# Ledger of designs, part 106: designed miniproteins, single chains, continued (5)

Each design is a single chain, and the fold is of that chain. pLDDT is the mean over its residues in the fold that is shown.

## One batch from the design tools (miniprotein)

Design m19669
Fold by ESMFold2-Fast:
Structure m19669 (fold): chain A 67 residues (1-67)
Amino acid sequence: SMELVERAVEEYEKVVPASLLAKANGISEEAARERIRQAAERAAAGDTSTPELRVLATLLEEIEREA
């Protein structure tokens, strides 16, 4: 769900702020946040092909377990 994805993005940004991702990739904070959101949507769809997606998948599972 959109709510679940938004919560996962929020939790991920507590550890990996969009500002740090933006600096590392030479992009805006808005673009970095959108990348995190897209990654969270991919993880929600079952994509665990990268370490980032696996972390987001774990956060999604933890949030679902608390609900």
Scores: mean pLDDT 80

Design m19670
Fold by ESMFold2-Fast:
Structure m19670 (fold): chain A 57 residues (1-57)
Amino acid sequence: SAARTARLQEALRDVGIHSPADVAALRAAGQEHVLTDLAAREGVSVSALERAARGLP
């Protein structure tokens, strides 16, 4: 849903992810735990966070 996507995008921004490139940079830096911790907190998969991040500007 659009409302769920908007919520996940806000949660991503709160942890410093403002674009899909930030997800890739975070993984390259060995900080995958940021994504897994956020996914657990939001009750979604890491793949769902990645899909939401693709909608970021």
Scores: mean pLDDT 82

Design m19671
Fold by ESMFold2-Fast:
Structure m19671 (fold): chain A 74 residues (1-74)
Amino acid sequence: GMAETRKAAELVRRGAEALEAGDYETAIRYAEEGRRYAEKSGDPGMSATLIGAAEQVIRGARNVAAGGEPVEPL
């Protein structure tokens, strides 16, 4: 529902902020939780957008932690 969508957006945003701060473990945790809330919302358009954003944060954090470079569209 909308409350789950709103929570997902908040968590993804916090994940992106943690990624910018160099806290990759926290970024992944927030993004994974945000993805779960987006999946529970059941809204095809909004869920897809938030799941994509969460996966981008997770990928960026994991890539940097593995010695890669940050993802541009964060």
Scores: mean pLDDT 77

Design m19672
Fold by ESMFold2-Fast:
Structure m19672 (fold): chain A 68 residues (1-68)
Amino acid sequence: SELLEKAKELARELGRLIAEGASDEEIEKQEEKLGKLAEELAKKGELTYDDADEIVTLIADTADELRK
């Protein structure tokens, strides 16, 4: 799904912003973008539990890797 791939890109960007110590406003804007896209996927029935778990994991893994 194109929307799922975009959600993964937004998740990686969120992880990067967190790792870099971006402002709360920048982090909130990125969270809003990701949340809106996740809601769109869920409404279409295209967001599985595994997809949601992968998105959350991708945020954490990206932040962790970039903090090194």
Scores: mean pLDDT 82

Design m19673
Fold by ESMFold2-Fast:
Structure m19673 (fold): chain A 69 residues (1-69)
Amino acid sequence: GREAALAYLTERLQEHGLSREEAERLAREVVDLLEAGKGKEAADLLQSHGLSPEEAQRLATEAYLLLHS
């Protein structure tokens, strides 16, 4: 569900050097895009914050699976 996706993204984004507040904000934006069916925009947003294309795609995919479980 949404809570699991948010928790996952917040933890992973902090490991990539974002503060907790930045990670929580970005996680919410990413999950909102995924709920809207905007997976490409979610991955693009993650890349804009310094993640590689491969890492952004991995995080977006894992968050999507958690969102729908």
Scores: mean pLDDT 89

Design m19674
Fold by ESMFold2-Fast:
Structure m19674 (fold): chain A 80 residues (1-80)
Amino acid sequence: SALALGERLRAEAERLLAEGPEHLGEAADKYIQAALAFYAAGDYAGAARSLREASELREKIGDPSAERLRRAAEQLAALA
């Protein structure tokens, strides 16, 4: 299911973060993929949480997309 896919992608992101700071970008990508899976399942809270985590990681690596992801997370949180 899309919910199971979302949770698996979040677990992959957390595993990457546990391996070291060199994986911040890959972890952010996994959180974005998780957010899309949660959104497809109608889990707006899960999607918002995952985009917020992706935004925080992208901010740490200086990626300007962090601001857009943060705003998207806020919009989805309002729907939850």
Scores: mean pLDDT 89

Design m19675
Fold by ESMFold2-Fast:
Structure m19675 (fold): chain A 98 residues (1-98)
Amino acid sequence: SSLISLLESIIRNVDRIIALRDRLRNSTLTPAERARLQLEIEMLEGVIMVALAVLLTVLKKEGADEELIELIEKAAEYVEKGDLEKAKEYLEKAKKLL
């Protein structure tokens, strides 16, 4: 399913941000290295938000279950709040319903 593939891509990008945030906790990073990691996080957040918007648009057009739509909307809310681990939990739950 193309929707499962899209959702799996979103989950991989969430995992990448979690890993990058972990790297930012390293106090030995130069200012240039820190700025590069922050830029990559911001770009990945943008990619995730666009992908979630596309996924929601398709699901709503296809008349998907309200529970599935709510799980994806909750995931988007947690991405915007910076709670990527909770966003991932909602995305994994959504994947089980696809």
Scores: mean pLDDT 89

Design m19676
Fold by ESMFold2-Fast:
Structure m19676 (fold): chain A 77 residues (1-77)
Amino acid sequence: SLSKEVAEELEETYGEELEELDKNGGEEEVREFLAKVLGVDVATVTRLIEEKKLDSVGIYLIFKKGVPLEEAQPAPL
């Protein structure tokens, strides 16, 4: 699946930073990491999670892979 592919790609490209986030990071640190990787501000990442119901993988799919919003979102509520 795209989500699995993106998770594996992130691990290969940013594995060291992701390992540190997994051991010591919280939600804020994950959002800051995504903002840095995507070249956007943390407020943009937060807005996408809260308003568009995107997870970190969905945000990465849109900005790095050019996936449409509807395909990047988890199943609609």
Scores: mean pLDDT 67

Design m19677
Fold by ESMFold2-Fast:
Structure m19677 (fold): chain A 56 residues (1-56)
Amino acid sequence: SHMELAAALDELDRLGTRYVLGLSTREEVQAAIDRARELGAPDEVIANAEAGLDKT
C-alpha cells in the first residue's frame, strides 16, 4: 500500500542518515532498500540509496 511504501521510504532515509553518522550498519540500510524495492519504490530512489552506501 502507499502508506507502507511511505513508511519504508521514511525508514530508509532515517537509516541512511544514521549510516553516514556511524550509527547503523550497511546491512540495516540494505534491508531497508530491499523492503522499499519490494513495496514498489522507484528505481531512481533505490539507485540513490545504494549510491549512498558507497559514499563516506
Scores: mean pLDDT 80

Design m19678
Fold by ESMFold2-Fast:
Structure m19678 (fold): chain A 102 residues (1-102)
Amino acid sequence: SAELEAARKELEEALKKLKEAIEKGDEKEAVEAAKEVVEAARRLAELAVAAGDYALALEALEKAKEALMEALRVSKDKELILELIGLILDVIGEELDLRLAI
């Protein structure tokens, strides 16, 4: 459970970093931060599933999806928009796979 707490904190830090990159208009940093959000959410979801906490796994993926969708709504950079769409679709796919496995 120490690993779960660390993974949860990593997701919260990644979400904050994405929000800050979007707010300052740093498209390159926003792309990297968005990827970090997905990696952190995947890590938390994997640990949650291993612990039998499917609700936490789904919550982690949903938080990542919501943050990426919010970034997409305010983004004007074409490269960032395309990357965000791809990452959102990846997260949706993982959430569906998890729901079908339960």
Scores: mean pLDDT 87

Design m19679
Fold by ESMFold2-Fast:
Structure m19679 (fold): chain A 94 residues (1-94)
Amino acid sequence: MVTLPPHATQEAVDEAYAMANAALKAETGVEAEAPKSEDLKVTPLRTEDGVQYYELTLTVTGKDGHRVEVTMLVTRVNDASFSQLKEPPVVHYK
């Protein structure tokens, strides 16, 4: 289980993992390993009208060592304790 950084939701992380796992199974037939805390990166992008934008990148490793990166845009409004997924996740094979 991945430790959630500030401004990320468990729902967004779970969606990214499910997409990466499905992509790995479709492409190689290999299941993904459970992600580690170091596999999740959150980059602050900008703040506009009290909305903070973040880029979430999750790296998922298949049992054969093949890697897939999932990138998504999330937002956090002022004083909210949660982030909202703004764009659907994008999968990149590595």
Scores: mean pLDDT 63

Design m19680
Fold by ESMFold2-Fast:
Structure m19680 (fold): chain A 60 residues (1-60)
Amino acid sequence: SAVEKEQERQKRLKAFEENREKELNELVEGFQNVGFPEDLARKFAEAILEVEEAAIREMV
């Protein structure tokens, strides 16, 4: 049914957001481990993910 398809779509969106959050947190931890403060680590992690997302959009 249309309701089930919408629920499945919402589940996929949630999984996508959770995966992005995990990747962001891993990148932040990586930068912090090499001595960057959390605020800079988050900015670098977000910039990397934005560049990756932009590259993927250009490929499709």
Scores: mean pLDDT 78

Design m19681
Fold by ESMFold2-Fast:
Structure m19681 (fold): chain A 73 residues (1-73)
Amino acid sequence: SMELEELRRRLEELVEETRRMLENGDIPGAVGRILRLIGELIDLELSDDPDREEKIALVEEAIEEMLKLMKTL
């Protein structure tokens, strides 16, 4: 769906922004990004969205990638 394509693109951009933040030493900014995505994950879990499971998987993947970037510091 268009919504899933838009979400995937947005998440890819957020991961790249997080990587850039970490490369520039903006640890608080990177942490804030991860916390915001966790909030979105909670909202999805509470939603009646028909694509809920796939959207949750995409957000979880993005969070895991960001956490992996954090662990390389």
Scores: mean pLDDT 85

Design m19682
Fold by ESMFold2-Fast:
Structure m19682 (fold): chain A 71 residues (1-71)
Amino acid sequence: DYFTQGIRLGRQRDWDGAINYYRQALDIDPNNISAIVSLAHMYDQRSQDPSLSDDQRQQYRQISQQLRQLA
């Protein structure tokens, strides 16, 4: 399923791929708290990427915080 694929890609450090699958899992089941938490963690990890600009890091942090409020 999409949630399992998200976990697998996240373990491979394919953050963008993991995010895509977690979003698809939530499109099917918006009450999937595990998918919401996992998606928030992916964005939080991206917000700590030193290769990104400060603005991009702030955007990812805001997305992560918003998702955590839903869980």
Scores: mean pLDDT 83

Design m19683
Fold by ESMFold2-Fast:
Structure m19683 (fold): chain A 76 residues (1-76)
Amino acid sequence: EPVDLSDPEVKEKAKEKLKKYEEIMKRADEVYEKTGDPREAAIVLYEGLLENAESEEEKEEVERLLRKVKGEPLPK
């Protein structure tokens, strides 16, 4: 079914998702300020995105990025 962005419930869910992304970005920024390591900041960012991923495809893509940043082998 088409996503209706004029639906108050759909808008509220989108706002909640945006707030979560802002929190994730804030945490990543704090890690970068504390450590000076962009890799550690990227790990925090991708972990937050993984927790908020709604589809298996999205989770798989974020896991690949997270694994790559950590220097771990990519999931098959």
Scores: mean pLDDT 73

Design m19684
Fold by ESMFold2-Fast:
Structure m19684 (fold): chain A 97 residues (1-97)
Amino acid sequence: PLPQSFSTTFEGDLAAAAELAPAVGAASGDERTGRALAELLRLAAERGLTVRLDVTRGDGRLAGSITVSRDGREVVSTDSDDLAAAAEAALEALRAL
């Protein structure tokens, strides 16, 4: 369902977060990616934060970068050749704030 590359910005909408996370998980075939993104987007939505997700589909794997911002200022930035790892790192960093 996802193209070779995909970028989106999420701004505090829990319904959009719920819709996006399962689609990315299904596209990757990886429950870990879907779960990490769902928790990240849920927590960001609850805190009124903006999340930018840039995803690249490689052969059999999703890579990506995740930027979390508050009032236009970057508070968390992660990138990885494994989108699940990028999402988990962003979630841990956000929880530490």
Scores: mean pLDDT 71

Design m19685
Fold by ESMFold2-Fast:
Structure m19685 (fold): chain A 76 residues (1-76)
Amino acid sequence: MKEEMIKIFKEEMELIANPDLPLDEVQKRINELKEKSKPFIDKAIAEIHAQGAGTVKAIDERLKKLYEEYKKEAEK
């Protein structure tokens, strides 16, 4: 899960940094990466619920912290 999310963020950054790709292609590839990330996001939400986070605010805060962690790892 963590390794897959880091890989997705790295691929997204590579697409944005590639000057040879047209904007339409970049947007299409980014949308495909978002679809690939959805099952990992859904699993993270389910795990947060299982840990007793019953409020939308608590779920959102835990999810944002998780995304920030994965993004930092991808930037290495």
Scores: mean pLDDT 72

Design m19686
Fold by ESMFold2-Fast:
Structure m19686 (fold): chain A 93 residues (1-93)
Amino acid sequence: SAAIAALQAQIAADPNNADTWHRLGGRYYDQQNYQQSISYYQRSIDLYRQRGDNNGEASTLYMLGQSYDNLGNTDMAQQYYDQSRSLDPSIVI
């Protein structure tokens, strides 16, 4: 899609922007491509952790949980939901 192409161009210009990787994960999630969504969310989490952005990390961990839930992996989903809430208790499942 045009939105995915734009996000890929942004990543090419700034590959260390955690927010752009998170948004790319979200676009693949919206297309129900959960495996690619997981890959991009994992990259986003690594970058949020490197900069100490607990809110960005927590939000992305929640989306990882949702992606695993949609793949039927409820055990992995629960682990990521628990990690997300430990960083930001305001996140609702």
Scores: mean pLDDT 88

Design m19687
Fold by ESMFold2-Fast:
Structure m19687 (fold): chain A 75 residues (1-75)
Amino acid sequence: RRPTGPVMRAYDFTVRRARQLRDSGQMTPRQARDVIRTFRRRVRSFLKNNPHIPDDVRTQILILSGQSLVDDAVL
């Protein structure tokens, strides 16, 4: 079983929540983008601090980093 599903689901939930708060007027588009940027930065920091991360997990984190760049551009 691949560990990508739960991490992608957590990311999707974070993005959906940020968009929901933006659309309801509780969060500005800039604040929503800041949430995604913070997630991306934390993911990269985790990679830097844990060089012994298995290749599968490293690949998953890189995919999330790319996905967060696309979402940041759209938000």
Scores: mean pLDDT 65

Design m19688
Fold by ESMFold2-Fast:
Structure m19688 (fold): chain A 87 residues (1-87)
Amino acid sequence: YYDQGIQLYDQGRYDQAIDYYQQSIRIDPNDWQSYINLGGVLFQQGRYRDAADYFRRGSEIYRNSSNPDPQSSRNSDRGAQSVLNMM
């Protein structure tokens, strides 16, 4: 159960992994996993600012496209809510 992008990343083919995830984003702009994976590759390359931007974009897409209808707003932890709002 390995994605081709993850395999490219594991083989040290970071440039090809970036291209793969960018193509996935172009095909499915709502594919939040591709944004997260692209951010991970950029983080490994030392491009932390670009990585952080893609991580945020992936989170926003997940929130809009994969956000569950039930709205699980259950009290998990009061501290967790503050941390999530800060992030």
Scores: mean pLDDT 65

Design m19689
Fold by ESMFold2-Fast:
Structure m19689 (fold): chain A 77 residues (1-77)
Amino acid sequence: MISDDESTSSVLLVAASSLLVSTRRSADKMSDDDLRRELELADRIKAEASRQSNKDLAQRAIDLATEAAAILRKALA
């Protein structure tokens, strides 16, 4: 339902936003193991967001997690 879906999508959006903020501040100081763990988290957020019915909130969460993953992959390279 819209109410439950919106609540779940909001939680995922907050998680994705927090991951991106943390990644932007600290990726250059993270160990390779920390970078890999954060990449796994980003992939999990994207997977859960893709299951939501609220496409706008889900897409925002996916976009934020994708941006975080790109920064993490660049730091690993």
Scores: mean pLDDT 78

Design m19690
Fold by ESMFold2-Fast:
Structure m19690 (fold): chain A 62 residues (1-62)
Amino acid sequence: EEEQIERAIEETVKIIRDYLKNVEKLPDDEIEAEVKRFEESIRKVVENGRATVAELRAQAAA
């Protein structure tokens, strides 16, 4: 499960990097800065989602 989420994050980062390079035509240093901020944001969303799902599963198991 964690392996799948990590792979999904990597694929999403690749898509965003390709978009910023090919559509927005940003310089590489700006692309890397945006990708890093996006990755940090998505990881926080995933972490919060996992906590919520764990709580819901615990309530369903009670």
Scores: mean pLDDT 76

Design m19691
Fold by ESMFold2-Fast:
Structure m19691 (fold): chain A 66 residues (1-66)
Amino acid sequence: GPGAEIRAKIEKMVEEFMKKHPDLSRVEAGGELARSLASPERRAILDEIAAKLRAIGDAFEAELKA
């Protein structure tokens, strides 16, 4: 299925990245590859969502302590 094809493509890309950077673990290589493949716009949106979720969590924790 499409999910299996996407996983195989990502795995191949990670292996090619590791071939260029043999000192990196598969997890480290995957993380760096994911960062390099993310468009600046997509990365900004994900960072904004993460910041908003953290702010909401902090606000709820503050209210629970009040």
Scores: mean pLDDT 68

Design m19692
Fold by ESMFold2-Fast:
Formats: sequence, structure tokens, C-alpha cells
Structure m19692 (fold): chain A 66 residues (1-66)
Amino acid sequence: SVVDDLLKQLQESSSEFIEVQLPGCPSTFSVPRKAFQVIIQRTAPKEDVLAKYPSLKELIECLEKL
């Protein structure tokens, strides 16, 4: 599944930020690894994290369409 592929990408990356490409989204997202881990587990990130990284909102919207 797409979620499993994204989890593998998260596990293989040791950097603070990761690059993710989602089916149905034309853009590649650069997001904090820890925030992405929370999102992919379908748990909402904290409001302060969402305010600091607006790209996370777009990533969440794309994931919800999957």
C-alpha cells in the first residue's frame, strides 16, 4: 500500500526532513520526519507544528484522499 511505502521511506531516512511524493498530488513535499510519522499513523500533529510547517496541511489533505 502507499502507506507502507511511505513508512519504509520514513524508516530509511535519518535526516530531519524527508521528501514525499503521493499519488494524486502533483507536488513533492519536504516535511519534518517526526511530524510525518505522526501524520502517517493517522494522528493529528500538534497545532504549533502545523503553524510552523504549512506544507503539512497539504500533505494531510492528499493522504486523506488515499
Scores: mean pLDDT 68

Design m19693
Fold by ESMFold2-Fast:
Structure m19693 (fold): chain A 91 residues (1-91)
Amino acid sequence: MSKEELTKRLTDAMVAGDSEALQATVEELVELAVRGELSEEEAKEVVTEAVIAAAKALAAAGRISAEEQQAAIAQAEKVGEAVAEKVRALK
């Protein structure tokens, strides 16, 4: 699975509020990174991009405020970094 495909699946799950799909996709991303099919930086990038895309989509749909969108975007890299740290701990 490509970074683009994983990013889209994460974004779609976040926008839908589908916790099962979100959990499954994050688990798959972590497993791919632990197996060396993705780097830690690529895993961070996928999560960061997905959070930004989901925040923008939710704001465009009127489901979150512009302030909430900006807060989510500001936290996106921190969320991605947390996933990269989990991958590193499992190696």
Scores: mean pLDDT 82

Design m19694
Fold by ESMFold2-Fast:
Structure m19694 (fold): chain A 88 residues (1-88)
Amino acid sequence: KNYRLGPLMQALARSLGITATVLSEEEINALLAQALERLAAELGLPPLSELSDEQLGLLQGRVMGMLDAEGRLDPEGGRAAARSLTPV
């Protein structure tokens, strides 16, 4: 398919602290897609279906910035990101 969202979804899931212990795989994937769309909007990017490779790189950088230096979820960073992405 024409876009590489799998690695971004994995990184975003780690950043948000999302696990399969409470949600189904389909529910997790839907939540991650919605969170990526919100991050794209936050960065001033078009919808996920219209993203270029360069714009995907910007999303990846933003998502990776939510992890600690060891590539693990920073609980405060992940919590802040989850609050920013959660609808009121």
Scores: mean pLDDT 59

Design m19695
Fold by ESMFold2-Fast:
Structure m19695 (fold): chain A 65 residues (1-65)
Amino acid sequence: MEELIERFSRLATRLVIEKGTDIFSAEEIREAAREAGFSEEQIEVLVREGEGKTAAELMKLVREL
């Protein structure tokens, strides 16, 4: 779990730098979570709860999976 969280954190940080904003779309969350290796069930939870939230809020959700 911790390895998946770390990988997702790195992907999210890169997206923030590239976009200039810390708010992610559903598709951005889905792609980052899939690349990090989360299960389909976990990805759906992150998309449902995380869409429109800040990167910090999304990372809190990831740690609670």
Scores: mean pLDDT 78

Design m19696
Fold by ESMFold2-Fast:
Structure m19696 (fold): chain A 105 residues (1-105)
Amino acid sequence: SAADAADAAHLRSLGFSEAAIEAYLALSREERLDILSTIESLYDSTNGGLKLSDEQRERISRFTNTPLATVSKVDLLDLASVKTLLDKLLQANKGKPPEVPPPEE
């Protein structure tokens, strides 16, 4: 879709791998919004020097299965380290079993 193409182009501009982009596009709409919000937050922290909130760090820790103490240093990591962390997040979600049951009519 046009929205998927735009999201893919945005993630490519941030330097994400094609495998990470494919994993992102395999997510539900709601999961994509959560992941995109996390990516935007980490991108802003890397480029603008903005500090991540405790809530954002806990969410990243949960999704990447990374210790909170490690995530607390994201503000001090270079873009390659941030991309590696997010690639792990997207790859972990790619292996998630499909949501069952299907939506009720």
Scores: mean pLDDT 61

Design m19697
Fold by ESMFold2-Fast:
Order: C-alpha cells, then sequence, then structure tokens
Structure m19697 (fold): chain A 65 residues (1-65)
C-alpha cells in the first residue's frame, strides 16, 4: 500500500532516516508512490526542512487515493 509507505516515511525523526526511507520507496515503489518519494527526496536535496518534507508526504498520502 503506497499510502502507508508514505506515512511510514513521514514518521522519520531525522533527515537521515527520512532520506533512507525515501530512497527505499524510490527503489521498490511503483507509480504515484515512487513519484511522491522522488519529489520529496528532490525537495530535501534542494534544502527543504525535515518538517516541510514530512508535511508534504502526509499530504501526498491523504490526496493520493
Amino acid sequence: DGRERLLEAARAETREALLARLREIADSGVGGTKTSALTVLGELERGASLEAARRGLRQAADNGN
């Protein structure tokens, strides 16, 4: 379930833990879940805060179906 994977990633307490979870989803995920993980990963690489990234993942999970 892609929604649950994004919500699990959003529970990361550190930037390092979040990056690891997003890379795992990007590697093994499909469709919109993979796209959402790659999008948030890119935002973190461009300097987004941990809290902004976590909010984005929760929003993607809630809006994704």
Scores: mean pLDDT 80

Design m19698
Fold by ESMFold2-Fast:
Structure m19698 (fold): chain A 65 residues (1-65)
Amino acid sequence: MEKKREEIDELMLRINEATEPLEAIETESGYKVAGGDYSEEEKAMMVIRIAVSRLAGEPAETPAK
């Protein structure tokens, strides 16, 4: 529904604002927080941000042909 879409958009904005100074680097062993000593809460927010970005239609990776 349209109302639900607006709520999701607002949540994405808040997540982006909270996690904008944070960066996650994908490594062979998983995700690594870039350069910082971050709290467990901040790490959780980074994971949520990645999940939200993928949900928003960013492909995890384009399939090779």
Scores: mean pLDDT 53

Design m19699
Fold by ESMFold2-Fast:
Structure m19699 (fold): chain A 74 residues (1-74)
Amino acid sequence: MPSVEELLEELIEAIRNKEPEEKVVELINQISKALPNMSDEEENLLLRAYIYYSQGKYEEAAELVEELKRRVEE
């Protein structure tokens, strides 16, 4: 199984490359399963990233996933 860090990196790349919604949703679901003890703040970052992605705000969405990655790593 890919690591959480690898999944978050793949999600950042998928958002920046404007990948289809199906790919982004699949990655979000995999990340949620890999992080069952995610805090409310971390869940909110992931949710906001998806909302911004759906609005075409790809760079802002990617930045939120990068913040989540920093929190998960250390």
Scores: mean pLDDT 82

Design m19700
Fold by ESMFold2-Fast:
Structure m19700 (fold): chain A 88 residues (1-88)
Amino acid sequence: NPSEELRKQVEELMERLKENPDDEKVREELARLVAEATRDGILEAARRLYATIPDPAEAARRLAETEAMAEEFAEIVFKEVLERLKNL
């Protein structure tokens, strides 16, 4: 289960960060994991939703648009999570 595996990875990194709060690499890795999971979750939901569109060309266009948006949003999530972790 991707959601359970993500939760476990986040918990493991949070525990490591708790033991060494000055570990910038762990903070960046945690922020990246959250950002990647956000992107992947959006894309999985989009693929399932757009598969119900009767026109395959329309479905493909919607998916491509969502892929671009999800990647941009994931970068925003990465920066936001990283800033939050640095502020505590």
Scores: mean pLDDT 82

Design m19701
Fold by ESMFold2-Fast:
Structure m19701 (fold): chain A 60 residues (1-60)
Amino acid sequence: AQEKLDKLKSIKTPGSDTSLYDLTLDPSGPSVDPVSGMSSIDFLNHYLKYNFTKPPPIFL
């Protein structure tokens, strides 16, 4: 039980979203760590999430 809680916390921490990064950037380069912290895909995901709520300026 305690072990499962620890694992759940680890996955919930920053880096859980980076799981998708491993699938896309696997052959590109070895710099992905889901629990490590920050990565390019992590920043991209956060940026896309924010921009998704805002309309694109291309609409005039």
Scores: mean pLDDT 47

Design m19702
Fold by ESMFold2-Fast:
Structure m19702 (fold): chain A 59 residues (1-59)
Amino acid sequence: LSPYEKMARDVLLKAGATEEEADEAIKQAREGSGIGNGVASFTGNVLGISGEEAREKLK
């Protein structure tokens, strides 16, 4: 996993997601699917960047 994917995964786990849910969300973020768009937006808020920039970094 990239450093940004690891950070997003850690944030999701800290928010109460299971490891399986976190891994699935990161996978969907890479694919640009609907659920992945939400993960990118959330990750962007945590990192202080836009959801679009977070989505770009997760690729």
Scores: mean pLDDT 64

Design m19703
Fold by ESMFold2-Fast:
Structure m19703 (fold): chain A 99 residues (1-99)
Amino acid sequence: MEEKKKVIEEFIEKLEEIIKKAREKFPNATVDTSVPLEDLFPPGFLEELGEIIESADKKKLEELLKGLEELAETPEGLQKVEVLKEWLKRVLEKGKVEL
C-alpha cells in the first residue's frame, strides 16, 4: 500500500503543477469539481489509470501526465484534470484504489 500511496501522491503533485500552469492561461475558467469523473473520462481511461497505479508503472504515468498537460491547454481540459485530481485525493484518503 505504501508504494501505491507514493505513486498517487507524486501523480497528484504533478497534476497540481499542470493545473497551476493552466490557470495562469485561463484565470477566468470555471471549474466544477462535483461533476462525476465518469462523465468526463471514458470507462477505459479509468480502468487503465487504475492498472497503472496498481503496477506503479512510472513510465506509463509520465506518458499519461504528458497527455493531461496537453488536455489542460483548454478550459474544458482544465475541468477534467481538476476533477481527476480531486478523485485521486479521495483515493489517497481511503488508502486504496477502487478503479
Scores: mean pLDDT 75

Design m19704
Fold by ESMFold2-Fast:
Structure m19704 (fold): chain A 78 residues (1-78)
Amino acid sequence: SFDELAAEAERLIQEATRLADELVKQGRGREALPAGVTAGIAGIVLGVGRLFKDEDMAREAVRLAREAVEEARRLLAE
């Protein structure tokens, strides 16, 4: 459902933001910037998707947020 996808996207956006904040606290804000930008775009896509209850937009927000989480986790592992 839209609501399930939206909730998943919100959780992933929050996770990406948390991981990016950890990188910033380590003095790695520039490295975190791509993940932060991707999470921001996921938030915009989700916001637009909410206006139309568009499941495809919610799925895209989930995909973008997952990419942001994966990139931030990769950086934190290095």
Scores: mean pLDDT 89

Design m19705
Fold by ESMFold2-Fast:
Structure m19705 (fold): chain A 60 residues (1-60)
Amino acid sequence: SLVEEITKELAEELGLTTEEERERARQTVEGFLNIGFPADLAYRMAKMILELDQRYKALR
């Protein structure tokens, strides 16, 4: 599916190695696609959110 394809690409690009991190990415991508965002915008928006999550965790 498009959700799985984008999620895999983001997981590889952002180094998401745990099942929890990948599930978080899948949920984020699915959310944007369900709102009606086109695939490229869903990818970019999900990437932004996931990068913010990573930076926030690094500050803890």
Scores: mean pLDDT 83

